Designed miniproteins, single chains, continued (4). Designs and how they scored, part 102

Each design is a single chain, and the fold is of that chain. pLDDT is the mean over its residues in the fold that is shown.

## One batch from the design tools (miniprotein)

Design m15552
Fold by ESMFold2-Fast:
Structure m15552 (fold): chain A 76 residues (1-76)
Amino acid sequence: SGLYSLSKEEVRKKVVELREKLRKEGVTGDEEAIKWLQTVEKLPEAVAEMVVALNTEKAKEEGLKLGLISESAVNR
């Protein structure tokens, strides 16, 4: 995925965009959101889990590497 080539700020913007897209599509529930992100946005499972802010060790590690774990993007 292209997320690994972005700056932390660009990654945060991407997460916000993806969450807004989920809201516009009416996708509710974390499991449905993960599936949608994997099938529509073609994100790896661990990255999709991070976008929906799931509290798993694997997702936290990916979020740290991508800059997704931040006060402005992942947890509002």
Scores: mean pLDDT 64

Design m15553
Fold by ESMFold2-Fast:
Structure m15553 (fold): chain A 80 residues (1-80)
Amino acid sequence: SPLIEEAVEYTRRLAEEAGVPEELMQYLIDKVREILELPDFEEAVRKLTEFINEVAKKYPEAVPLAARIARYVLELLSKR
């Protein structure tokens, strides 16, 4: 999907600008792709919440970045 690839590129750019490690950048990209590939809106929103909780647990300093990405992903989901 062109929208998924656009969201992946946006996530990569934000992660690069934030100077996060490559491992975290790849994790963020993989989660954004996974969530946007879900056909059900409610399931996608649940996965987005799980994503924020996992980032808060493993990378607490990256929560502001993850929240910004999550807001963008939610906007894309809402446009469907």
Scores: mean pLDDT 86

Design m15554
Fold by ESMFold2-Fast:
Structure m15554 (fold): chain A 113 residues (1-113)
Amino acid sequence: MDNLLKELGQAALDYSAENFPDDFVAQYAQGIFEPMSTTKEFSAEELLEQAAVELKIARRYLDRGQVDEAESEAEHARTLLAEARKHADLDAVRANQLEQEYAELMREIEASR
């Protein structure tokens, strides 16, 4: 009887975790005492990688003579870099490299006007 009650208790916790992931029972079933956020926040690393992609897209637009589109993508990359700098786990070397790439791209955009 003890084993059956333990299995039923575990099934109830598993059911709560699957259907009510934000409540204390679901958090307890996951072995977490503190409340777990269900909202995915972007890490500094994810923000820097997205900024790098946007800078590559901006350069491709500039290479095609699409100066306004290049500027728009570069400004999006700058916004992502600014957001990444709010994070304590920021790779400052990578961030500074991307800021240099942004500054160089903006100089080329200005020269194309």
Scores: mean pLDDT 67

Design m15555
Fold by ESMFold2-Fast:
Structure m15555 (fold): chain A 94 residues (1-94)
Amino acid sequence: MGGVKEAKGTADLEKRTATVEVIADSLEHAQAAGNAAAGAMASVPGVLRVETKVEGNKFTVTAIAESGEAAYQATKAAVDAVERMGGKGSYTAY
């Protein structure tokens, strides 16, 4: 999909949380890419809850996981989903 710019993911392994921020050219593209990222996170085994927030062309997806491994896999899955839509992905774990 056009209009998706980037996804920045962070996995906090100790707190077992994943946060992915999606930036797009418009609200519509941000919602499409952000919803794809949220769906990808929710599909990862060990993810307990996924929360979303949209603010204009920015869509934030946050997951709470049962383990650091699940948080990492959730971050990766969400970023990979946005990359499939043409965005540039990056993610960090600590």
Scores: mean pLDDT 86

Design m15556
Fold by ESMFold2-Fast:
Structure m15556 (fold): chain A 83 residues (1-83)
Amino acid sequence: MIEETIELIRKAMEAYRNKDYKTFRELVEKISKKPVEDIIEAMKKIIEEAESEEERKEIIELLEEMIVELGEINSKEFEEKLK
């Protein structure tokens, strides 16, 4: 369900913002088990729900860090689908 994926992504972003990299990694591992299509849709929705340009920029930067971590955890298949 997309709502569960959105919640996991928001918690991961909060952990990264608080420099809790252990919780961030654990949450990204949970996210990596979701369908790639659901992850992409959840990320798009989070970006669209940003209240300001500053918040949007912060969200994009955090999502870029998550994409890097997801690429390291997941196979080449995930990287190919994300392109």
Scores: mean pLDDT 77

Design m15557
Fold by ESMFold2-Fast:
Structure m15557 (fold): chain A 85 residues (1-85)
Amino acid sequence: SLEEQAVKLAVEAVKGDFSTFEEQNQRLYELFLKLKSMEELEAVADKVIQEVERMAAEDPSLRENAQLVRAAVLSILDLLKEYES
């Protein structure tokens, strides 16, 4: 599912080094563009945020990366809200 793909990309971005972050963020944006409704977009964004926050709670060394991924997801959500029909 698109939800599972988005979560996987976010997890890889949190665990990865900074060099892969831009690629993962771009792929995450492309996945969100495939969602057909604002309700689906918000649901997927919520699942991604919950997973990265869980990772930061389990491993404090991932906290900064988790915060960056969370910020990226919220920025994508805000951008796409402007184009919701």
Scores: mean pLDDT 75

Design m15558
Fold by ESMFold2-Fast:
Structure m15558 (fold): chain A 100 residues (1-100)
Amino acid sequence: MSPVEQLLLEAVEAFEEFARELREKHPELSDLVEQLEELVRKIREAIEKGDLETALELYKEAVKVLKEMLEKALSPEQAARKIESLDAALEILEELYRRE
């Protein structure tokens, strides 16, 4: 498995755990949770097909949905910190993909 595939799968697993936690604690975010779960499913399918370009683009879309969920579920300060971490992780994934 390539480093990009492994990191995308780890990110997808983390997204699923976060979506599960938000579904239980914030039922008002159920529509965003469903959007994230659908994107996660599509990312997995793209990875299984070896289409890392599509997987990365779908990951970017999932990050946008996650940012909206974080802004609604957390305090502005907590949301900002997690969003910075997501942006850093995305930059690392794009850099690794470019090297492959």
Scores: mean pLDDT 80

Design m15559
Fold by ESMFold2-Fast:
Structure m15559 (fold): chain A 89 residues (1-89)
Amino acid sequence: KEKELEEKVKEALEKLKKAAEKAEEIAIETAGEEAAEELRKENTENAIKVLEKDGVSREFIEKNFTDDEILDLVALANMLKVSVKEIIK
């Protein structure tokens, strides 16, 4: 069960990375790099708050994960309908 979840997480993470790269490219072309960076900061902060609500410490998340990985973790938890704690180890 855990191995299957890990494999789904990896596959979904790759898909999210490709989608995020494309979305960031479009955002930069449309609004500019500065606006895209501000939006990314807001999304990351909101994602950290979701992780804290699930009982994961902010210090642990910031120390072990990049901003992109934090966003991906929350998105994956929503897609898989599982707790973020089941994704992080």
Scores: mean pLDDT 68

Design m15560
Fold by ESMFold2-Fast:
Structure m15560 (fold): chain A 71 residues (1-71)
Amino acid sequence: PGSWPVVTKTYTNTTFAEIAKDLGFTLPEKFKDVVIPKLDIVNTNVADFYYGLLLRHGATQEDLASVKSLK
């Protein structure tokens, strides 16, 4: 594991949908209107970070299973 996480992006009052798009993942429909007051994206495993963010906002295992990588 890294000793210090480096912030690569900061979002302020940004919709979850915009953050998910920027990270290259789909977003479960129930989160489309969720606004995140502040979020720092760190230089770690992006998928792990994104799933953690979803869980913090009440995502279920079904929600996580619906997530797809966009390439």
Scores: mean pLDDT 76

Design m15561
Fold by ESMFold2-Fast:
Structure m15561 (fold): chain A 96 residues (1-96)
Amino acid sequence: SSRDRKKLRLKKKLQRYTDDGKNVMITMSRQGRSVNDIIRDVLTDMGLSSKIPTYIDMFNKSRTQTVSSPRNSSRKDRLTFAKIGGIQLAYDDMLK
């Protein structure tokens, strides 16, 4: 159905943003950038500099607790959360 196609397209877009986040983390960490600085740079580039403290807090909490997506789940917020999730996955893999 058209709804299933929209869900599949969004799922693919979220996966792409997650993969982009992984690649950014890998590339910038090799340049000596900290994960918090990488998150700040990514959010600034996305025009979300005002949300930097919120996303850094969520990132840090997700390492010790299950963190839910932001309550205001705009498409932009969901894509941003997917990209930050990619950064987290690559960061956690680097610590192993």
Scores: mean pLDDT 73

Design m15562
Fold by ESMFold2-Fast:
Structure m15562 (fold): chain A 71 residues (1-71)
Amino acid sequence: SLTPEQEALVRAALRQAMTAAMNESPSTLVDEAVIDEALERMRRLLREAGLSDEQVDAAVARARETLTANA
């Protein structure tokens, strides 16, 4: 499980990754390609921040669920 500080980092990384992916996308819609790009960017940010592979995989899976459930 993640600490509250790591949980805040995950939320910040997702927001940053989504903003970057949307700005680089030629589409005005948040589609599967934008979500996939954002999640890959988020994965890189979390690995760089020192989270384990298991923590990164869990956080990315949870983010994908959140984005697809609310889309």
Scores: mean pLDDT 75

Design m15563
Fold by ESMFold2-Fast:
Structure m15563 (fold): chain A 80 residues (1-80)
Amino acid sequence: TDVLAETLRLLAPDIKDDGAIRVLAGRIMETAQRLNLPPDQLATRLAFESLGVEVPSGIVDGKVLAEALRRAIESGAIQP
């Protein structure tokens, strides 16, 4: 949970509310457990779905995930 929150802070430095980042990290973890997905894959899925594009079926590189999350935040699909 803490590691995911710190990663989200690095990927989304424009999110100024520390509490919001922790809440988002918790929601991603809970949903990932429910869907039996790694949290990073769920974050990728949410980011791509928010952009209106198909989720890639291959292994997602952390760099690709970071870019997708950044775009999702910029589009307002992931609220700070």
Scores: mean pLDDT 56

Design m15564
Fold by ESMFold2-Fast:
Structure m15564 (fold): chain A 89 residues (1-89)
Amino acid sequence: SNEEIGEHIRALGDSLRKAKKAAEEGNVEEAQKYLDEARTHAERMADVIGSEAARAQLLADFDAASAKVQEILNETLKRKKEEEERRKA
């Protein structure tokens, strides 16, 4: 239903926001947990979308958002490693 889709959209947004925050903090486990939750909500929305094109677009948009969170995580971990190496020098 449209109401069910709305719930998954909200849950997807919440999970992606939490994943991004965890990534900015360099928390690998929390970032992965929230990305997995976000993926579940995206897949649940895709399952109720009758248009193949709309389903493909939703999954593509999710993949792009997930890639951005992974990019933030990688940049945060690189900064933390460089700070640790600088502290030991």
Scores: mean pLDDT 84

Design m15565
Fold by ESMFold2-Fast:
Structure m15565 (fold): chain A 85 residues (1-85)
Amino acid sequence: LDMVEELTKLAERAIENGDQEGVSRVVNIRLDYVRGRISGEEARERLLELAEEARKNGKDDVAKMAELEAERLDKQIELKKKLES
């Protein structure tokens, strides 16, 4: 399945459930990485921490969104290394 499509569906459901702040936190971690403000390792740690906290609070869509963004980061870092070698 398209990871971007799955992320969009999770974000929409989280917003419908009133978890817009959680969605914004996931997006901001991603943007900080893309803009070079934090490393991929730091972004991954923050996303996994957010996912665990969201799970504990019953915010399953936010948790899954954070987990998928962490997986996407791992794949992007791996692809970048292959392109630079």
Scores: mean pLDDT 82

Design m15566
Fold by ESMFold2-Fast:
Structure m15566 (fold): chain A 54 residues (1-54)
Amino acid sequence: MKKIEEIKKKYEEELKKLADEFSQQPVTRENVQAALDRIKKIKEEYKKEIEKLK
């Protein structure tokens, strides 16, 4: 479970970093869309990594 926990922690750190950057930027439609796209990609990568470890 150590590797799974590390992957989950990295995933959470990536999301927090994105949220922090997003909060520092003006909220524009383009920035919001870009942030959502990046979040979706991170979630998909996370799922693939978890499934691959299984």
Scores: mean pLDDT 76

Design m15567
Fold by ESMFold2-Fast:
Structure m15567 (fold): chain A 73 residues (1-73)
Amino acid sequence: MGMQAIEKRQQIRKEMERMAKYQERYDLLEEIKKTGVENVDELKKLLDKLSEISNDSQKERLNELKAQLDSLK
């Protein structure tokens, strides 16, 4: 795996952390922080959980992040 793929996964995880904090989902924030960037399937599961209370624009962004994670496999 290239350095660019690892960096992109780290950026996605950081964005997920910011969204979880914004939504006051501190349970998800801790799970995201504990999840390694190599564990793409778990990160995708956490993205789905973040979408449960998100508005349409947030859901679109979360779907984009999920697609980016899939492309980095």
Scores: mean pLDDT 77

Design m15568
Fold by ESMFold2-Fast:
Structure m15568 (fold): chain A 100 residues (1-100)
Amino acid sequence: EEEKRELIESYERVLRMLLDTLEMVLAIRPDDELTRANAARVRRILDLIDAMRAAGASVDDTLTRMAELEGFPSAEHFLKFLKGLQGLISKEEMEKLLAE
């Protein structure tokens, strides 16, 4: 489904923004073990997405592998999480617009 591909691409964008933020925090606080661990986790999922894309893997195979790496019970549970995250991003974007 095109919707599933769009959700993966949206999550990838969020993860790249999160990684940039975590790396900025680590530049200021290089001793922050929790932030370093979170940055490593984000890099692993991004590397998986890049590898699956390079291999020409299906959207469903990609979702299954991402779900496994993130510790979700199934690809369907992960898909529901992605849809929920999309709603959260839209809310944050609205709050940012209201702050301007």
Scores: mean pLDDT 77

Design m15569
Fold by ESMFold2-Fast:
Structure m15569 (fold): chain A 82 residues (1-82)
Amino acid sequence: MRKREEEERRLHRGEQYLFQAAAYEIAGDYEKAKELLEKARKEGGELIKKAVEALENKDWVGFAELVLELMGVTPSQQLKLK
């Protein structure tokens, strides 16, 4: 087994739940969104938990940064960024 494949599966599950939760929040279905956020927290690591908190606070910028980091992309990775 390859560790990258296992990590991709975990990221895929957490990421899927996060994207679905965001879509339901935009649609106004908060009950479904909360349920999906809870699943995302269980499947993912620390970054997913932070993304859930950002989405709950309607901090879409922080949510987007964390989602991209979960995918292995750090677009806001600029030198000496605080």
Scores: mean pLDDT 67

Design m15570
Fold by ESMFold2-Fast:
Structure m15570 (fold): chain A 100 residues (1-100)
Amino acid sequence: SIEEKLEQMLASFRQMLEGLLPATPEMRALQARALALLEEFVKRVAEAIKNGASEEEIEKIAEETKERLREALADHPLLLAITVHAVEEITRFALEYKRK
């Protein structure tokens, strides 16, 4: 299902973040915050698709999530770049799935 595939994508990005970034307490806290925002994003997108939301509504959810990531991770450009990329890849997949 779409929900299972979105969760698998989220799990892959979680593994990538844990492997690529320094394991300092400060960085772990920022990773946890970023992952919480991505988890909320995946849940909102899955619900939107299930409820027949438009492509524009899904794109709005993505833009709102990217804005929240930019606010939370403004001083952490690498983590911001990775998590924004994750939102964009998940959005692309969700829009392609909705067109079926």
Scores: mean pLDDT 83

Design m15571
Fold by ESMFold2-Fast:
Structure m15571 (fold): chain A 91 residues (1-91)
Amino acid sequence: SALEEEIARLKKRLEQLLKNVDTLAEIDGLTPEQKEKVKEYLQKAIENLETDLDAAIEYLRKARELSGKTLGLVLDHLIREVERLKQARAA
């Protein structure tokens, strides 16, 4: 379905973000502990994308709270996309 394709694309985008988190966290001046927590939350969000969109959104929001300007903007965009998918799935 179109929704399954959108979830698959979003999963690939989150996996790509996870690969780039070290660079973005360094740009934003995150501590090593904050960086590791962001990675943990992104991984949990990825794990929940197909089974629990509410949990995925909550983990992305937790990652955003720890993030600086650059990583935060990327996460805000991804949170909006997951929220749109949840709304489309409920319709």
Scores: mean pLDDT 87

Design m15572
Fold by ESMFold2-Fast:
Structure m15572 (fold): chain A 62 residues (1-62)
Amino acid sequence: SMEEERRKLSRAIGEALRIIGDTLDEEIAEAKEKGLPLKELAEKSKPKMDEASKKALEIIKE
């Protein structure tokens, strides 16, 4: 049903956002520990954020 499909999609999107959020939190914590400026964090975190985005997309496609 449309209701069940909507629930599945909402859950998948929620999980995808959680993975991205968790990855970002880890990168911020590491950057703070190393005293890295936030503007440099974006470049340093790009490979990990790209991987998290890929994982998030795979969850949404399920």
Scores: mean pLDDT 76

Design m15573
Fold by ESMFold2-Fast:
Parts: sequence; C-alpha cells; structure tokens
Structure m15573 (fold): chain A 65 residues (1-65)
Amino acid sequence: SNEDRAKEIVSKYAEENPKVGEELLALIEKGDIKGIEKLIDEHLGDKLSPEEKEALLNYIKKLIG
C-alpha cells in the first residue's frame, strides 16, 4: 500500500538521519501538522510520490488524533 511504502521510506531515512527522525517524533507529540508537512517536504519531497505523501500525512494525523 501507499501507507506501507511511505512508512518504509520514512523509517529508512530516519535510520540514516536520526536527528530528523527525532524532530519528526517531537512534532507528532506536539500535534504540529504544518511542521510535520514542512519537514517531510524538506527531507522526503523527492523520495515520496504524491499518493505516498498523502497516505503518510493521513497516518500521522491518526497518530495525533
């Protein structure tokens, strides 16, 4: 699925870039949707398809809600 593929891409990127992974988790804890989207665009915008990005953001919104 787009969600599973997006999660795999994010997990791999966070493993290689742990500071970005920590920043993402902090933004999720704060519920900062705009900050999360900006971080994803800055670091993963070229690695995720539009459909994968949408699925990832929807997944994260469920974690915050």
Scores: mean pLDDT 83

Design m15574
Fold by ESMFold2-Fast:
Order: sequence, then C-alpha cells, then structure tokens
Structure m15574 (fold): chain A 84 residues (1-84)
Amino acid sequence: SLEDSVKKIEEELKKKGIELSEKDLKYVEGQLRAYLNHPKYVELLIEEVIKAHELGKPLSDLTYEDLGISLEEALARLQELDKL
C-alpha cells in the first residue's frame, strides 16, 4: 500500500538520521502515486532522498548527475519503470 511504502521510506531514512519534512513527504506520496507505488520506484526514491539530504538540496533541485548517473542511465530507469 501507499502507507506501507511511505513507512518503508521513513524507516530507511531514519537509519541514516534523516526525517522527511511535510513538504518532502507530500512530494514522495505524489511520486509513489504516479508510479503506482511500484517497489522498484520505492527503492529509487529512497536513494534520491538520501542524496538530496547529503547535498543539502531540496528534492525538486536534485539532478541525475547528483545521483552519479548519466542521462542515458536516468532515461533507462524511467523506461524500465514504464515496462512494469
């Protein structure tokens, strides 16, 4: 469920000393809804939130380069999600 995915994200972030703001939580919920709460996207979203926090950036400002991936890899990730 959406609630279960949000809890999983919160628990993984808590292990890293990260707490989601209300604004970031709403963004996360919107993204999970857009990707039909797919497990693969949950894992990617955890990675994105951790990186945004490490860099001191809001999630909206995070780039694929900040994740250490190429544009080609970012597009491949989106295409893989579309196939699921």
Scores: mean pLDDT 74

Design m15575
Fold by ESMFold2-Fast:
Structure m15575 (fold): chain A 108 residues (1-108)
Amino acid sequence: SSLQALRDSLVQQLRDQSAALRARAEALRDSDPEEARRLERRSDYLDIQSQLGANVDTMPPEAKALVRQSTVYQFLALAYRVEGDDEKAEEYFRKSYDLLQQALALVQ
């Protein structure tokens, strides 16, 4: 109950952040298309995270395993970023994103 309220709050925060990034991307589309694309990608990541978070209690074991692996890749991406290895950081962020997309496809 209290954990569900916390989850619902975090899911809503992700949705609000995603919407804000999407609005900023739209405003920049003509003046700074590269920054607009970067913000759109970040918005997409947050949208996927919010959808998976909203369905965590009903998530099938296969999707749950994909989310767990995506979290490991996310931490590796952050670690490589801190070390200045931008190429490996991007590789692991991409792997994390691909697994989250696969997990989302299993959630109904």
Scores: mean pLDDT 85

Design m15576
Fold by ESMFold2-Fast:
Structure m15576 (fold): chain A 98 residues (1-98)
Amino acid sequence: MLFEILKAVAEASKASIEEMKKKGHIPKELADKLIKILDKIVELYSTGDPAKLPEIEKLRKEIAKLEAQISDQISAEDAARWAGRVLLAIGDGLDREL
């Protein structure tokens, strides 16, 4: 099932953000916001409920806004692209499971 893959990807991404936060590569407040949104996405896909797709889409837009803010605070697009890639993987995986 894709469920386990999506969970593993989300958890790995959260661990990566936590590490960057400890290294000072990401502002603490922005890193915390990303982690909280990823947690919500993980909760939503864990329901396996197609009715949750609009909520996941809203969370994807929230991450896109945070990516724009983070790119101004971080020396590279690295964290923004990485966060966006994780979000897309979570959303795509859910759509394919449905």
Scores: mean pLDDT 65

Design m15577
Fold by ESMFold2-Fast:
Structure m15577 (fold): chain A 66 residues (1-66)
Amino acid sequence: SAPADRETVEEKFAEKIPEVKEALLKAKEEGTLPSKEELLADLESIKSSLTPEQYEKLKEQIEEAY
């Protein structure tokens, strides 16, 4: 099992997911939002650094922003 001791990088990533959603919505309002394909490509480039749960949540945030 993954160690659950104190704040892990994985737990901090989970806490940052709502901040990513807000950043995407702000970028959309400002007209600076990249294409959906570009954001998904960026997500794929960091996929190896993410848990499956973090990946799915970030993907949902990107899809919701469009």
Scores: mean pLDDT 66

Design m15578
Fold by ESMFold2-Fast:
Structure m15578 (fold): chain A 108 residues (1-108)
Amino acid sequence: EEEEKRDEYIRNNTLSPEELAELQKLTDKEVEASRAVTREFADLPPQEQLLLADIAAAMVSNGLPIDEVVARIKRLLEEGKSLEEIVRHFLEEGYITEKQAENLLKAL
């Protein structure tokens, strides 16, 4: 059938249904992490909230639980760490990749 040939062509050049479902799950976790951070740090300037949301999304995309991510960010902020120091700390601990850290530092 023409529809089957079209769907086969799409399947060969796009993510599988399982890969699409996994990508959607990662996106949903990233959105939830961003919302959790903006709620916890609502008293911070909007630019800082956005950067913290991006940090949280990166950590969650690397497999960290949202609650742990929020707790770790909060602890470093309470210790008086700058946003740059927080990004560098999470890179050194292996919670974010070098590419993620570079992109976050460019946003500063």
Scores: mean pLDDT 76

Design m15579
Fold by ESMFold2-Fast:
Structure m15579 (fold): chain A 78 residues (1-78)
Amino acid sequence: MMDVIEKLVEEAQEQIKNSKTDDEATDIVHQTLDQLYTLGAPPQVGAEALRKLSETAKEAGHDFTAKSAQMGSDSLEK
């Protein structure tokens, strides 16, 4: 399970790096989160995934996506 989740996050990071717009990157984050929920990932794993996606989005210049993913990560850790 964890290995599958890590692979999913890595694929999402590559898609975010290749996205042309912030809206496109945001869609990738939402799709990835939906897949994590379908796999039954615990909140801590979802939070770590969102944190990684936030960092990747920031590096790619997708500030809105980065901020949204960071807020989502913080919410899941409560």
Scores: mean pLDDT 80

Design m15580
Fold by ESMFold2-Fast:
Structure m15580 (fold): chain A 123 residues (1-123)
Amino acid sequence: MSEEEWIEMMRLVLEILEEEAPEYYQRLMEELGVTKPASEMSDEEILEVVTRYVALELGKSVEEIRKTYSTVEIIEMFFRMLMAEMGVPQEVTDEVLAAGDKERLAALMREAAARLRALEAQE
């Protein structure tokens, strides 16, 4: 999969979160200092969002993450961390990443968002 295809898949991840778990998406974007909808983001803005998330989770600066990891490694870390937060087992996440299939990724994201909505409904 190309770098551009990886970035497009992360755009899809953010768009599904915005559509299917808007309350979680809003809180996440607020924590990352992002106000623009995922559908209106450039590829560079999508990469900035995923890099900020990884930086926040690892307790590092965005600059440190960019110096330490490749774009693909940052994207893979972002998706694994996000799926783990939403209660998805690592083996399922790894299989979807290895497949590189947008339909499988979208299905996993909708499943994860449904679990997140169930947790929100529990207060």
Scores: mean pLDDT 81

Design m15581
Fold by ESMFold2-Fast:
Structure m15581 (fold): chain A 65 residues (1-65)
Amino acid sequence: AREKLKEKALELGASERMAERAAGILESYIRGEISADVARQALLAMGFSEEEAEKLIAHAEELKK
C-alpha cells in the first residue's frame, strides 16, 4: 500500500520527500486514524493542489477496499 501511494504522489510531480510524507498521511487515512478532510488539508499544506489531493485520497480509498 505505502509504495503504491508513494508512486502515485511521484506521478503527480511530488518530490521524494513529499511523496513519502503523503504516503504516511494516506496510510493514516486508510487506517481510519484521520478523516478525509484532515488528510486533504495536510496534503494541501505540503503543496499539493486540490485536484492532486483528491486523486491521492481516491487512490487510497481504492487500496482500502
Scores: mean pLDDT 80

Design m15582
Fold by ESMFold2-Fast:
Structure m15582 (fold): chain A 73 residues (1-73)
Amino acid sequence: MTEADVQETIALLGMSPLQQQALRAYLNKDWDTLERLLAELTGLSVEDVRKILAGDEAVLEELRARREAEYLE
């Protein structure tokens, strides 16, 4: 994913600065930073955020697979 793709996604979704940092951490596979930022965004514990990410991983992997099929990483 290019910087332009990230900026376009941020603009389309109207992301807050914390949401933008969480998106970048996710794209970099920096799970520790992502868990911390999502905990701050949601008011949930890091453990609860980790469970949500584990459940959502299948959806995010599906979206990544579709992008990979359309454009090479």
Scores: mean pLDDT 67

Design m15583
Fold by ESMFold2-Fast:
Structure m15583 (fold): chain A 65 residues (1-65)
Amino acid sequence: VLDVGKVGAFLLALAADKPLTKEKILAVAKDYGLPVTTVQEALALLKQYEQHPNPAVAEAARYLL
């Protein structure tokens, strides 16, 4: 099970540092210790968190898509 706090921090870190690339998503996921090894897994995680009840996390996910 993914740590929701780590996922939120990952999304906020990505949102703070544009421009956004697929390679950067994977690199930041590695830095936060998330078990994301493909671009497709990273995109699925972003789509899942678009609907997060925390508006900061939801906005970060939408901003990154």
Scores: mean pLDDT 68

Design m15584
Fold by ESMFold2-Fast:
Structure m15584 (fold): chain A 78 residues (1-78)
Amino acid sequence: EKEELEKKIEAVAKYISEKEGVPLEIAKEAVEGSIDPEKYRELLEKINGTYSEPQPSFNEEEWKKRAIELIEKMYKEL
């Protein structure tokens, strides 16, 4: 249910945050995006460079892309 899903999101986000050294909030967004089709789709559209914006200094969009792919694999292998 929602509680169990939220717990898994926090656990995975924490794990990634500790490994990558990124803020937990960003990790949570990436995890949520991978399990929420609507948010995942919106995130992909931004990452695919639909916008003519300069790349963020933190490479947040690229990091989110990597995190989503990693999270999807982790969910399959958990």
Scores: mean pLDDT 57

Design m15585
Fold by ESMFold2-Fast:
Order: structure tokens, then C-alpha cells, then sequence
Structure m15585 (fold): chain A 73 residues (1-73)
């Protein structure tokens, strides 16, 4: 688990953004299972991010997505 700063910004940020977009698309489609899977992937990517600024931005996005997913139930 040894990553350089650039790898964290490129790989983890990209994975996080893709997972967040997938979750949002699933929410728009009303697909609770797909939304939960994409949200889980975003949480995993978030846990591997070491950049404090990226983490703060991601926390806000994850909080909004969690609320939207819970509203689907």
C-alpha cells in the first residue's frame, strides 16, 4: 500500500469520482442495489485517499449521496 502523492490524486480521486457518478446515476434510475454498490466503492476509495482536502470534499458528496439513497427506501 505504498503510493506516491500523484498516484493518490490520479487513481483514488478518479475511482472516487467514477463511483460517485455511478451512485448518482443509479439513484436517478431508482436502482437501490446499484446505488448501494457504487456508494460502497466510493467509501473504499475514500478510505484510501490521504489528501486531506480531497477527503473533505468527498465527505460532503458522500453525505449527500447517503441521504438520497436512504430516500429511495
Amino acid sequence: MELQEEDIKSEEDRKLKEALEAAKKAIEAGDLVAAQQAFGQALVAYGNVKDEKVKEIAQEALTELEREIRALK
Scores: mean pLDDT 72

